# Designed miniproteins, single chains, continued (5), part 4

Each design is a single chain, and the fold is of that chain. pLDDT is the mean over its residues in the fold that is shown.

## One batch from the design tools (miniprotein)

Design m16106
Fold by ESMFold2-Fast:
Structure m16106 (fold): chain A 87 residues (1-87)
Amino acid sequence: MEAIRQFIVELLQLSQEYLALSKQVEDPRLQSLLEQAAQQLVQIAREMMAALVREGPSVADQVLAQAQQQVQEIQRQVEQALADYQS
């Protein structure tokens, strides 16, 4: 339970960081990507909470593993876009 709660907090923090960064960049495509990434992270956090409410704490490990894979892909896309922007 502690690991999944910590991960949800980290997702919400990362979402806020991406949203803040979107306001600092002038490239409209990068702004859109960062805003979409922030929204996707909030949605993942909501889906994690919904799964725990429906199925109980027994699914926490499965929910965490699935969410980690989704977040890794989002982070990869953001990191690539930021690298391209700084070039």
Scores: mean pLDDT 84

Design m16107
Fold by ESMFold2-Fast:
Structure m16107 (fold): chain A 57 residues (1-57)
Amino acid sequence: IVKVSTADLDDVEDKIKSLGGKVVRRIGRDMLEVEVPDDKIDELRAIPGVESVDDVS
């Protein structure tokens, strides 16, 4: 599970689902808690609008 900071929640959520990930919850207006495969973390970081990715596992 990782926390993702972004300015565009809807676009980033759609991209995460395309990577085979799942959105666990939204935290405020600018952060998502998500589950992604470990091999997709670099692709998650490369999504336009993703500001940071923090591993909380």
Scores: mean pLDDT 77

Design m16108
Fold by ESMFold2-Fast:
Structure m16108 (fold): chain A 76 residues (1-76)
Amino acid sequence: MAAEQQKKLEEAREEGEERAAEELARAGETDEEYIELQKKAAGLASEAVAMEELGMPKEQVDKILEELEEMRRKVA
């Protein structure tokens, strides 16, 4: 069971990153640092949603959300 959850979380993160990369490319964004940051943020957000759907403990979801907020603070 844990292995299936881990795989779903990895897939969700990859999907989030790929979607963000394609969206930014279609928008004409060329700043590689900004693109990398947005990809990471989208991956973490997608992973958090997948964790909630899988019924994972709120503490684990909150840890991923904390990482997302920390990344946003570094940009600000």
Scores: mean pLDDT 77

Design m16109
Fold by ESMFold2-Fast:
Structure m16109 (fold): chain A 92 residues (1-92)
Amino acid sequence: MAAERRKAARFTALGLLLVAGEWALENNLPAEEQRNIAEAIVRHVEEMLREGLVDEENKPLVERALEAAIRLGRAVGDEELVRRAEELRERL
């Protein structure tokens, strides 16, 4: 019910952030924008894990979004952000 709505909203938001992140990498957006997108992905995944919203159906999108966050973090040299994204991926 409410959790299902939150799950759908988080999944939709994560999907949009993935598209934005892939576009940012492809078009070499400014480092600040790339970092902000990666931080948003990491935060959304952390919240989804905390709320128990990651399941077998959405796990492939979550994994792909974290891979995008890792690539964005590496592109801007944010080693802490890369480590956070890798740790979240290991928890899946």
Scores: mean pLDDT 84

Design m16110
Fold by ESMFold2-Fast:
Structure m16110 (fold): chain A 58 residues (1-58)
Amino acid sequence: SMLEERRRKMIGEVVEKVKALIDELRAKGVPRSEIIREATKFYNEEMDKVDEEIKKLE
């Protein structure tokens, strides 16, 4: 469905943002445990936004 295609695109954008965040934190010398925590939190927050945007289209 069109909603599945849009969700897949938005998830792809979230993945790229998470990669950029991980690279930034790694470059700053942030410990791995903290990078995992921050990346997980950011991913969950961004995925919640994806779910809300998809709900608006239903």
Scores: mean pLDDT 86

Design m16111
Fold by ESMFold2-Fast:
Structure m16111 (fold): chain A 90 residues (1-90)
Amino acid sequence: SAIAALRAATEAEIEALFAEEGDTPETLRRAAELAAELVRESLILRGVPEEVAREIAELLLRAFEAELAGRLEEAERLREEAAELFKKAM
């Protein structure tokens, strides 16, 4: 499927990034951005409007940043907001 191929390609890019640059804050940030772009593209392929897919991806990127900073409650709230937007769009 298109989504499975996109996910595999993104996972390979992230793996290569860590292999080449190591486990640095900069690498983690770039990996998170790649993951957010994967979410946006996957949602568009599932029929979610582009503007909504972008908003969901941005919320998930912020949730990831919160989780890395140890703000687990904030991360969960942002993920819940993203899930509600997804339900409303489908």
Scores: mean pLDDT 83

Design m16112
Fold by ESMFold2-Fast:
Structure m16112 (fold): chain A 74 residues (1-74)
Amino acid sequence: GKKEALEAAEKGDGLEAARASGRYAREQGASELEAQMAEGVGMLAYGVARAVGEDDKEAAKAAAEAGLKAAEGA
């Protein structure tokens, strides 16, 4: 859920931050497609942050922020 995404971000785990954002979307009643989109948006944000030289914690924060925003907008 949301707590797991934020905890993953604090630990620098961008992959788990994105996955937890997808789980949070499902907990909020999102469709499977909406949950997959939230996870995908988180993964994309993580990849972009890493590509521009952000460290693991910054990249994981970007993943959680983007993924959770997508989950809440679903």
Scores: mean pLDDT 83

Design m16113
Fold by ESMFold2-Fast:
Structure m16113 (fold): chain A 96 residues (1-96)
Amino acid sequence: MEEIRRRLEELERKGRELEERLKTADEEEKIKLMIETFPLVIEAARLALELGIITEQQLLDALERAKEIIKKFDNPELREKVLKLLEEEIERLKAR
């Protein structure tokens, strides 16, 4: 349990760092950063759910919001890699 909490804190720190970098990145770099960042965000969310820090509904709401953000980008790689990952996670949660 402590190892999971430490990993979650590490992922949250990395996520904040990448989010800050996104503010100054050009469009191509933003796409690459989002592709790199979203798997880490999903991992952190799963750990937070396992620890009882967030509810399944909070996670679903966050994933749906992330999908809407990704849809605003006219980029097929981001759509294919990130949107698919978000959709798979939403489907997994709804199947529980």
Scores: mean pLDDT 75

Design m16114
Fold by ESMFold2-Fast:
Structure m16114 (fold): chain A 84 residues (1-84)
Amino acid sequence: SAEEEIEELAKKYLKEILELLKTAKSIKAVNAGIAAALRVIGAEFELINKLRKGEISGEEAIKKLEEIGKEEIEYLKEKIKKYG
């Protein structure tokens, strides 16, 4: 189902965020990773809620979560580069 695909996609990006967090040496980078993870989780719940209400298609919800996940990974990589 589209809900299962969204959940698995969120898990994939959360795992990538966790691996990046293992490389973080500063509290600022750690806080950035926590913020990134919370935004991915929030997007997952919002998109599943919209999907259940028929406000979005499964294909569009998956695409939006991919865009958000990639942006959050890039954000965290930049914060680790900047702060250590």
Scores: mean pLDDT 91

Design m16115
Fold by ESMFold2-Fast:
Structure m16115 (fold): chain A 94 residues (1-94)
Amino acid sequence: MTINPEVLELEVRASLHLMAGTIAEKAGDREEAARHYRLAGEDFLRAAELAEDRELRINLLEEAVEAYERAAELGDEEAREKAEEARERLEEEK
């Protein structure tokens, strides 16, 4: 499979947001943590849309769902809706 540089960049950026979210959550900053988890979900979802490999696309959609669910658990209601949307896309791939 040819590596798409845009997909790789989005995946790296999403991973950095997950790390920043974890750091903010440990510091007690729930709002900042939720924001970072939502941004990670958005980057994973965008990467999945660009991914040509079905297996990679499924993995990226699973990561997007998990990131959005973490943001939703911290009070981001928009992230909850996005998690449901990402899960629907994931079911379409299976």
Scores: mean pLDDT 86

Design m16116
Fold by ESMFold2-Fast:
Structure m16116 (fold): chain A 87 residues (1-87)
Amino acid sequence: MKPVTGAEYAEIVKHINENKEKLSEETLKEVEELHAKYQAAVRAQDLEAARAYAAKIEEIFKKEFPEEYEKVIERGREFEEQLRAAV
């Protein structure tokens, strides 16, 4: 599975925060705990741990918001293709 970029992760978190009412209380708590761990890892410059926590949130997002997940991944893919074409 393609690792989530920082930009893709920011869009995922934003969508979850705007649509909290669509998530169960249990799922929302799990996302909040994972996001706190992600922020701590980024602050510690532990990129491996940050990616692991981001990946877990991505899995929850893909399950709960499949249509928006496809849009986020497609935007990231288009950006990468443009970068590769410009090299």
Scores: mean pLDDT 74

Design m16117
Fold by ESMFold2-Fast:
Structure m16117 (fold): chain A 103 residues (1-103)
Amino acid sequence: SLEELQREFRAALREAVAIVEEMLKKYPDNEELQRILDELRAALEAFEKGPPTLEQMERVLLALDRAIQIAEELGDEETVKRLSAVRDRLVAIYQRYRELLAA
């Protein structure tokens, strides 16, 4: 189940990357959004090469929270809903992964 959670986290992170890429196409001059996208892409690449650490997973969640805040400030309600749904799934996976590592 640990390897399954790693696969689920990568899949949800790929969805987050795709949503932020679409968001950046709508708001191409948003430098913070570009930094968030670069951070999420770097995390995805690292997680495909080896298992994620809890700290790396937490940094992904924080980056996604920043993307949600930007979408809220821009009034993009659809993007807020899409990112929040992916964030909630990533949080659930993170919590299960943390609990399995503590067992």
Scores: mean pLDDT 89

Design m16118
Fold by ESMFold2-Fast:
Structure m16118 (fold): chain A 64 residues (1-64)
Amino acid sequence: SVEEEAERLIKELKELSKNGATKEQLDEFDRRATRLYLEGADPELLKEISELMKKAAEKSGLTY
């Protein structure tokens, strides 16, 4: 389900937030987040994804 995909993405992003991420990984996660948005994912889950992506980008020295 869309909810399960969003939860999986959040779990993966939490791991990247600890270790840092490459630009390629962040681009892939951004594409996944966009797909979830288009599929009608919960706005609260999308907000959490956005916040975690910013954190991962900051850890990696990248602009989100």
Scores: mean pLDDT 80

Design m16119
Fold by ESMFold2-Fast:
Structure m16119 (fold): chain A 82 residues (1-82)
Amino acid sequence: ADREKRRREAAKITEENLLKSLTPEAKQIYDELLRLADEDVEKAREKIAEISKNSTPEQLKAIALADSYILEREAERIRAAR
């Protein structure tokens, strides 16, 4: 249990460092996706699909980081249900 939590925290710290390397515009997209994932994971996934249609490289990087966060949230939800 502890090692899974530690791995998740380490991944989040890595994502935070990558966020600081992104442009402010890409960071805003990532922040919005994270907020959407917290409120409505379904909306977050829809937003990802929408951006992917007219992707810029920076937006795609923000999406990749947000997708990792969403996967971690989904994994946590599944583990909580078990």
Scores: mean pLDDT 71

Design m16120
Fold by ESMFold2-Fast:
Structure m16120 (fold): chain A 65 residues (1-65)
Amino acid sequence: DGLEEGAKLVEEAGYKELAEEIRELIEEAKRSKDPTKYTGLKLRAIGLIFQAWLEGKLEPIPGVY
C-alpha cells in the first residue's frame, strides 16, 4: 500500500510521531466497516504524507523526480 510506504518514508526521515499518526489513520481505516469513514481516513493519511513532502521532509520517491 502506497500510504504505508509514505509513512515509512516519514519515519526514515526522522519524524516518528508523524509516521505513527499516519499509520494510526491507516489502521483505523482498515478496522472501519464504513466506506465513508474508510475513504476519509485514507485521504487524511494522504494529506499528511503530501504535506511532509511539500515541507521537504521526504526524499524524492523513485521514478517521480
Scores: mean pLDDT 72

Design m16121
Fold by ESMFold2-Fast:
Structure m16121 (fold): chain A 65 residues (1-65)
Amino acid sequence: GEEEIQKLVEELLKKCPECKDILEELVNAIKDGDIDKIQELAMELTKKCPECKDILDDLIKELLK
């Protein structure tokens, strides 16, 4: 739910602050329900911050509920 999404976003910011700009765009795409944009930004985030891939995968799973 929303609480889990917020928690995962905060964990991503803590572990990968260098990807904050991409993460902010991802959060906006999530709010807009733009699935294509979410997928594109998730891929960019994974390429720039591979150490946060597990948290990102959990976030995408929560979004698809």
Scores: mean pLDDT 78

Design m16122
Fold by ESMFold2-Fast:
Structure m16122 (fold): chain A 69 residues (1-69)
Amino acid sequence: SAAERERLEAEIRERLLAAGLSEEQADTVLKLVRAGRGDQAGALLRAAGVPDEVIAELEPLFRRLIELT
């Protein structure tokens, strides 16, 4: 549902910001994930210094977001 998608996007955004990303970087990651560009989203997260443990926690959320879009 749209409400589930919006809630999931908000949760992902909050986690990305907590990991040190800017709002613009978080928007780019969400755009890449919605487009099925998980590899590019992962590369951006690593380049931004996000720990691998945090990226691993985000992977199932990214998969769910793709299913909802």
Scores: mean pLDDT 84

Design m16123
Fold by ESMFold2-Fast:
Structure m16123 (fold): chain A 71 residues (1-71)
Amino acid sequence: SSIREEREKKASEGYKRVKDLMDKRNELLEQAKALEEVDPSAGEKARAEAQKVLDQMNETMAEYAKEVAAI
């Protein structure tokens, strides 16, 4: 059905978004590590951005799981 196809598409899109957010969070955490030695304040800001990305990732993961469960 068209509804199932739409849900499968949304699930695929959600998975890609979660992966992209995971990659972004990992980059921010690596930046924070590098900055800790030379600019601790910038390192803390990078960690704060990583936490925001984690929150977005958890929200996207929950929507992804919801769409998968509805298939």
Scores: mean pLDDT 81

Design m16124
Fold by ESMFold2-Fast:
Parts: C-alpha cells; structure tokens; sequence
Structure m16124 (fold): chain A 79 residues (1-79)
C-alpha cells in the first residue's frame, strides 16, 4: 500500500519535471515525500509535499491540484 503511493508520487513528479511544471528543488522534495510514504511516515511526507509546493515556480495551480489528490490519498491511508 505505502509502496504503491510512493511510486505514484515519484512518477507524477518525474512527469511534471519533464513537462517543465516542476522545478528541480520542488522535485527533490517530492522524492523525499515519496520516500517518507514508503517508510509509512505520512506526516513527514505531507510536510515534504507542502515544501515542494512552496518551492514550485511555474504552473502553481497544477501542483496544488496534484498535492490535493496526494493529501486525500494520505488521509485515506491514515483512516
């Protein structure tokens, strides 16, 4: 379960980086968040994703939507 969410986060980050929607700093924080999900630390993962959103420069709205989906997935995993 956690590994599947981590893989989704990594793939989404790589795709967005290739599309120019995610800068390198934000990309690194999304990878840290994915690793935290894999380890089961959902709170730390959320913190890293929020940091990535703050560092993002470009299409902010696109990444806010991606974070909202990921936050919902984390909330469902915690339930």
Amino acid sequence: MNEELAEEARRAAEEARERGELNDEAYEYVLKGAEAIRKGDLEKAREYFLQAAYLQNGDEQRWQQALARLEEALRRAAE
Scores: mean pLDDT 71

Design m16125
Fold by ESMFold2-Fast:
Structure m16125 (fold): chain A 79 residues (1-79)
Amino acid sequence: LSEEQEQDIKLALYEIELAVTRLFAERALAKGDSAGLQEAIEHLRKILERVRKELDPSHPGAQALIRRIEEEIARLEAA
């Protein structure tokens, strides 16, 4: 695989992980499960850290993903 293809694959995998974590967070919110919500927020913070370390910070897709994760964390913390 080229370096560009490896970045695209990593982006796709992180997008899937974000989507799955969001589903867990929404389920926790719907159930009033504060512990599950905090677990989802912590998982999002770990995804954010890995994205910042593993993806090229100049990549538009990486920047967009970072912003989306930060916005999701802020939304869930305000819930």
Scores: mean pLDDT 85

Design m16126
Fold by ESMFold2-Fast:
Formats: structure tokens, sequence, C-alpha cells
Structure m16126 (fold): chain A 64 residues (1-64)
């Protein structure tokens, strides 16, 4: 299944990815060179895409 959330947040995509990694130590995190997007892969096959556009963050969660 796929779920998308759009939030207004002072946190960057990198900071959000780091928070998810702190909660899920076995997660694999990939950050874009500009720090505006990140992908978090969880051991259960869940993939979280984080995309930052100004003060808006789009989070897409894709589960197996």
Amino acid sequence: SRETFVIDSPLSAVEMAEMIKAAHPDAEVTVSPDGKSATVRLPDGTVIYIEQEGDRVTITVERP
C-alpha cells in the first residue's frame, strides 16, 4: 500500500530521515546531494520517501 502526507514543518528532509533512523536503527537512509530529499528503507520492506519544497514536506510511505 502507498500513503502520502504533506506537512508544514521547520525540519529539513535530512532531519526527518535522521529521526526515523533513530527510531529504526536498522533502516538504510539515502539523502540527495542538496539535502532536499531522502529515502528510508526499513528491514520489513517499507520505503519512506521524504521530499522538501520550501516549508512543505511531502512524505510517501510505501509498504509491501
Scores: mean pLDDT 79

Design m16127
Fold by ESMFold2-Fast:
Structure m16127 (fold): chain A 72 residues (1-72)
Amino acid sequence: MTLYLVGVPVSEEAIDAAKEALEAAGAVSVRAVGNTVLGVFESREKAEAGLAAVSALPGVDAARAGIAELPA
């Protein structure tokens, strides 16, 4: 099964909103590491929806947000 990682640099104030957006998009796991919020998705379609939702939030560095396939 391929997993997809969405990584989003955010302001400190945007961490909770970014986590909620990724969870709402169907992330199976969401965590914050410093000022970066990470969401794990079971499908590319949900990962793309999560990236789009988070990129619309204030305090998000959308230019540095992205999706990566997780190695097995």
Scores: mean pLDDT 82

Design m16128
Fold by ESMFold2-Fast:
Structure m16128 (fold): chain A 87 residues (1-87)
Amino acid sequence: MSLKEVYEEASKLPVEEQVARVRELMPDPSKVAEAAAVMAALPLEAAAELLREVALEETGVELSREEALEAARQIKELAKKLIEAEE
């Protein structure tokens, strides 16, 4: 499945299911690009909150709201570039 297909399928899901899909994909390093594509489909604030929770769980670092929003913007932009690079 291409990153574009992953993004399009994720965009059809409710936000709660998109979050669950990211959490399912993130533990597998081979699927990090797919996880980013699903995160690109999330609303910015939902993606920021997910990043804040994951960063705290995995690293013990608590991101500020501004740091999480900036990270979410960067991930969404990177995912868009990765999707465009497949075409």
Scores: mean pLDDT 79

Design m16129
Fold by ESMFold2-Fast:
Structure m16129 (fold): chain A 106 residues (1-106)
Amino acid sequence: SELDKLLEEAQKAVKEGNIEKAREIALRMVDLLPSLSVEEQVRVMTFLGELINKYPELADEVIPKLGRIALTNPFSPAARRALLEAIDPSKLTPKQQAALSFLVLE
C-alpha cells in the first residue's frame, strides 16, 4: 500500500538523520489520514508521535496540519488516543501542548 511505502521511507529517513525527508513524508501521511481505516490512522498517529519525540520541531508543522484536517474529517477516538499516548509531553513547548490538547479533546 502507499502507506506501507511511506512508513518504510520515513523510517529510513529517521535512521539516516534526514529530518527534511522525514518531515516531507510525515506531512504526506497526514494528508492520507481521512482516507485511511481506523487501524491505519492509529499506525500513522503512533509514528507521528514517535517522530515528534525525536524531532520536537516537527510539532509546529504536524499538529496544525492535523488540526486543519480534523475540522472537516474528525479523527477516531482511537487515532487521537494513539497520538496522545505516543507523544512525550515533556518534549513539547507549552504552546505545542495547548495545540495538541485542542486536537485530541475536540
Scores: mean pLDDT 85

Design m16130
Fold by ESMFold2-Fast:
Structure m16130 (fold): chain A 99 residues (1-99)
Amino acid sequence: SVKDQLLAIADAYAAKLRDIVKQIKDPEVQKKLLAHIDQFRDAIASMDPNNQTILLLVIMADSTEIILELKRAGEFELADKVAEIHRSFVGEVKDVLRS
């Protein structure tokens, strides 16, 4: 189903984000961003895949928060990596929603 495909893509994205976040030196920032990733994955699991606009807005908002928190922590290289994997994730989500 479309939902199963979106959850698989979201789980892969969450795993990549966790690998990046675990490289953060500040344990408080790391804990906060790991919680954000879990909340994001749960939000995607709860969304109606037929509401493309809201789904894409949730995806965009979450990536922006993670990138900003990484930049505030001085983790600019990790922020760039998040931006790259986010672009791939958005592309995969759009491809599923167009099917």
Scores: mean pLDDT 81

Design m16131
Fold by ESMFold2-Fast:
Structure m16131 (fold): chain A 62 residues (1-62)
Amino acid sequence: SAAQQEQLRKAGAALKAGDGATAADYLEAGGVPLTPEERDALRNGSAGEAQLAGNRAVDRWV
């Protein structure tokens, strides 16, 4: 849906800004299922770990 696409756009922008915690919230709001490991990497990991976790979650979901 357009609402889900908007949440994913906001998640991508947050990841590029280095805000993995906000990106995790937007991914979940967009309906992307996150594993506990992906959620941890997004919230507490490095920028690279967060980007990898976010990309992996979206790739698995689509």
Scores: mean pLDDT 82

Design m16132
Fold by ESMFold2-Fast:
Structure m16132 (fold): chain A 73 residues (1-73)
Amino acid sequence: HMTDEQIEQLARDILDSLPDKQQLINALKREAEQHPELKEIYDEAIKKLNQATTDEEVLEILREYLRKVAEKR
């Protein structure tokens, strides 16, 4: 099970790899297609990302998304 520290690090690693918000959204859309059981979590994250205007907001959304995904594993 992932710790809050691991979730924080993973969120930062994702942003470092996909710094463009649209690329991040597209990556989550692809993951949602492969994990229909987690669709609600991915859809919520994508919706929030479309509304986010700062890197801080994106990081917060990624932390919440990763926490919810970890709870389902």
Scores: mean pLDDT 78

Design m16133
Fold by ESMFold2-Fast:
Structure m16133 (fold): chain A 86 residues (1-86)
Amino acid sequence: KEKEQDEVVERVKELVRKLLEAEKNNDKEAKAKYEEELAKLAPLYETEANPEKKKEAEKELQKELFEALKENMTEEERKRIEELIK
């Protein structure tokens, strides 16, 4: 079911963005909550997600992850992530 495959990708994107916001705000409880929700969706994301949308979402989220987390990262961590997402 195409709609369900798209919904899984969108749900994962939403949770990752919420996770990044929680990390930026140093909200440990919210971060743990979204990490748990992502872990529950991980098997569905791997098996049900549309491959093209999955690749696009992963690229977008990698960039958003770096932008959101760089405020809480050490300079060394930022350099490592920059090398990874090039």
Scores: mean pLDDT 69

Design m16134
Fold by ESMFold2-Fast:
Structure m16134 (fold): chain A 106 residues (1-106)
Amino acid sequence: MPVDPATLTPEQWRAVAEALAAGLEAAARGASVEEAAQVARDEALRRFGPEHEALAEAVEETTRGLVDYARAADPGAGARLAAAILREAARDERPLDLSGLPRPAA
């Protein structure tokens, strides 16, 4: 489930990407989907503050989807690659380029 970046500053989007990457890295180390989602949520709350619970929940849900997607391909390598892509996108302040990924719509 994608987080809506429309109301986020570039700095806030970078923080979201870093929180998602933290959860994916936990999954790459063998954490469960729920443990990885919790890591991402805690990182989001640490970066944005406890008043941003809705944003932290969105990060948690997005992490669940990304971990499931990564594990379908290769559990460890997929999660690590996804985390690296998110951190790179955060540094470059640009959306993820998903043009090379299979899509359900032609």
Scores: mean pLDDT 66

Design m16135
Fold by ESMFold2-Fast:
Structure m16135 (fold): chain A 90 residues (1-90)
Amino acid sequence: SMEKELEELIERVKELASKLSKEQIVEVLRELAEEIPEARLALLNLADYAEEVSLEETVEAIANALRQLPLELAIRVARAMIERLEEVLE
């Protein structure tokens, strides 16, 4: 199901994001907001929230935000986020 696919993608996002600094995560979120205009407001709100909270709270907020998006958009955003997070780790 698409719901199962989204949860697997969210788990991967959490794994990758936990290896980065908050500053790197905020940059990824802002870049994705420019690339995916349908999710722009959600991603910018998430980036602003991340600047105010811990890394652990940021990772959990990302997971929750993805679950609140329309399912097809959430999967698209999660996949793009995984690609960007993997690039930062290289």
Scores: mean pLDDT 89

Design m16136
Fold by ESMFold2-Fast:
Structure m16136 (fold): chain A 95 residues (1-95)
Amino acid sequence: LNEAVEELERGLLEAARDPRATKLAVEKLTALGDELKDKDQTSATLFYSTASNMAVDPRRGALSLKNGLLSTGDTETARRAAEAVREANREARAA
């Protein structure tokens, strides 16, 4: 869990430096929230909140998601989020 959450935090802060990466990260986090909204409303709300904050205060968004995922203890959800943000950063670099 700690490794996945640290990777996620680093990825979100990296994405914040590039408007294209920020947009892709927001899209991917929103999609994860949509997948979880009927199964895990807490995690869905965390992803929607972080997506909203990425455009305004990415440090706050990253910190909120990190603390929220640590609180849930859901390693799988944390890994999926880290992978989504890593993919957003990769796609931004490819463009």
Scores: mean pLDDT 77

Design m16137
Fold by ESMFold2-Fast:
Structure m16137 (fold): chain A 74 residues (1-74)
Amino acid sequence: SFEETLEKMRIIGEFTEAWLLVKRFPDDEFMREVYKWLNDVVKNLSSMSLDQLKEAADEARRLAREARERAKAI
């Protein structure tokens, strides 16, 4: 539906923020794993339900928080 499409677009913004952060640290193992996971989520985006996207967004926010703390030590 149109409303579901708008929610998906909103969630994509959250993935983009996390991706831009971890992309800057390609030599860090944790950052590389988060980057790989985000790429896998994005590749499957069109086939994911809104519920699956919400779960992925929650995980992306958790990983982004961990990535920000790790980035302070790099």
Scores: mean pLDDT 80

Design m16138
Fold by ESMFold2-Fast:
Structure m16138 (fold): chain A 90 residues (1-90)
Amino acid sequence: SYTSVSQLSPEERLRLYLRLLMHLFGLSPEQTANGFLNSDIGKDLKRLRASHLTDLLTGRARIPAELQAEVERLAASIPEGLLELALELA
């Protein structure tokens, strides 16, 4: 279990945020991944795909190393207060 936002990698922060969206909106992993990529935050991503986010969200796979720059940009765009809320719900 996570003890603070500061110890999370960008990939873990992204996964935590996606899990928060699933909880708040009652979405499946696939619905969460597709909804996020079609959002104002996700729509400008060129390489990250819904399958990468679904695998990350379900814990089946880590995001490929060559896509980490997009993951870092996404994680940096998530308000820290939302990640703190997600930790409370984890």
Scores: mean pLDDT 78

Design m16139
Fold by ESMFold2-Fast:
Structure m16139 (fold): chain A 98 residues (1-98)
Amino acid sequence: MTKEDFLKSLPGLEKWLEEIGASEEERKKIYELVETLIENADDPEINLEVMYEYARLMIPYAVKAGIFPTEEEARERLEREYEKAKAALEEEKRLAAA
């Protein structure tokens, strides 16, 4: 997704955050993560860390939406996927360095 496409989606993001009842602190964190993602779009390590933090913030809303039955299960799934993605990124580095 381009920086321009993202800027066009900002009103939709604000409306969605209001609909899910996100706090001002959660909104600020999400905007900070999004800005970091835009500035570092070509950095897979920063992208992974930003996506992980965003997913962590979304856990309560995913449970409320019925996507996961508990926050514990959502957190366990996130940790599992994060470790898998981190291992894949490390393997890519190993192959590039070999």
Scores: mean pLDDT 71

Design m16140
Fold by ESMFold2-Fast:
Structure m16140 (fold): chain A 78 residues (1-78)
Amino acid sequence: KKEEALKLAEEAVDIVMAGKSFEDQVVGALMAVYLVMAKKSDDEDEILETLKKMREVAEKNGHTEAAEKFKEAIDVLE
């Protein structure tokens, strides 16, 4: 379950990082840091909160497809 959610989150980060703008690269890099922190956590609630924050950041930056992937990851853990 954790592995499935983190795989979906990784796919979402890859979508953001596929952007060619400097802004997309910065947002993608920040999300990659959150993803690494989530992978190192053994607390499912902490992972959930991290995924929710990543989804909010994706939505605010117009990465709708990535935000949908983060939602799928959240739904796997809930």
Scores: mean pLDDT 78

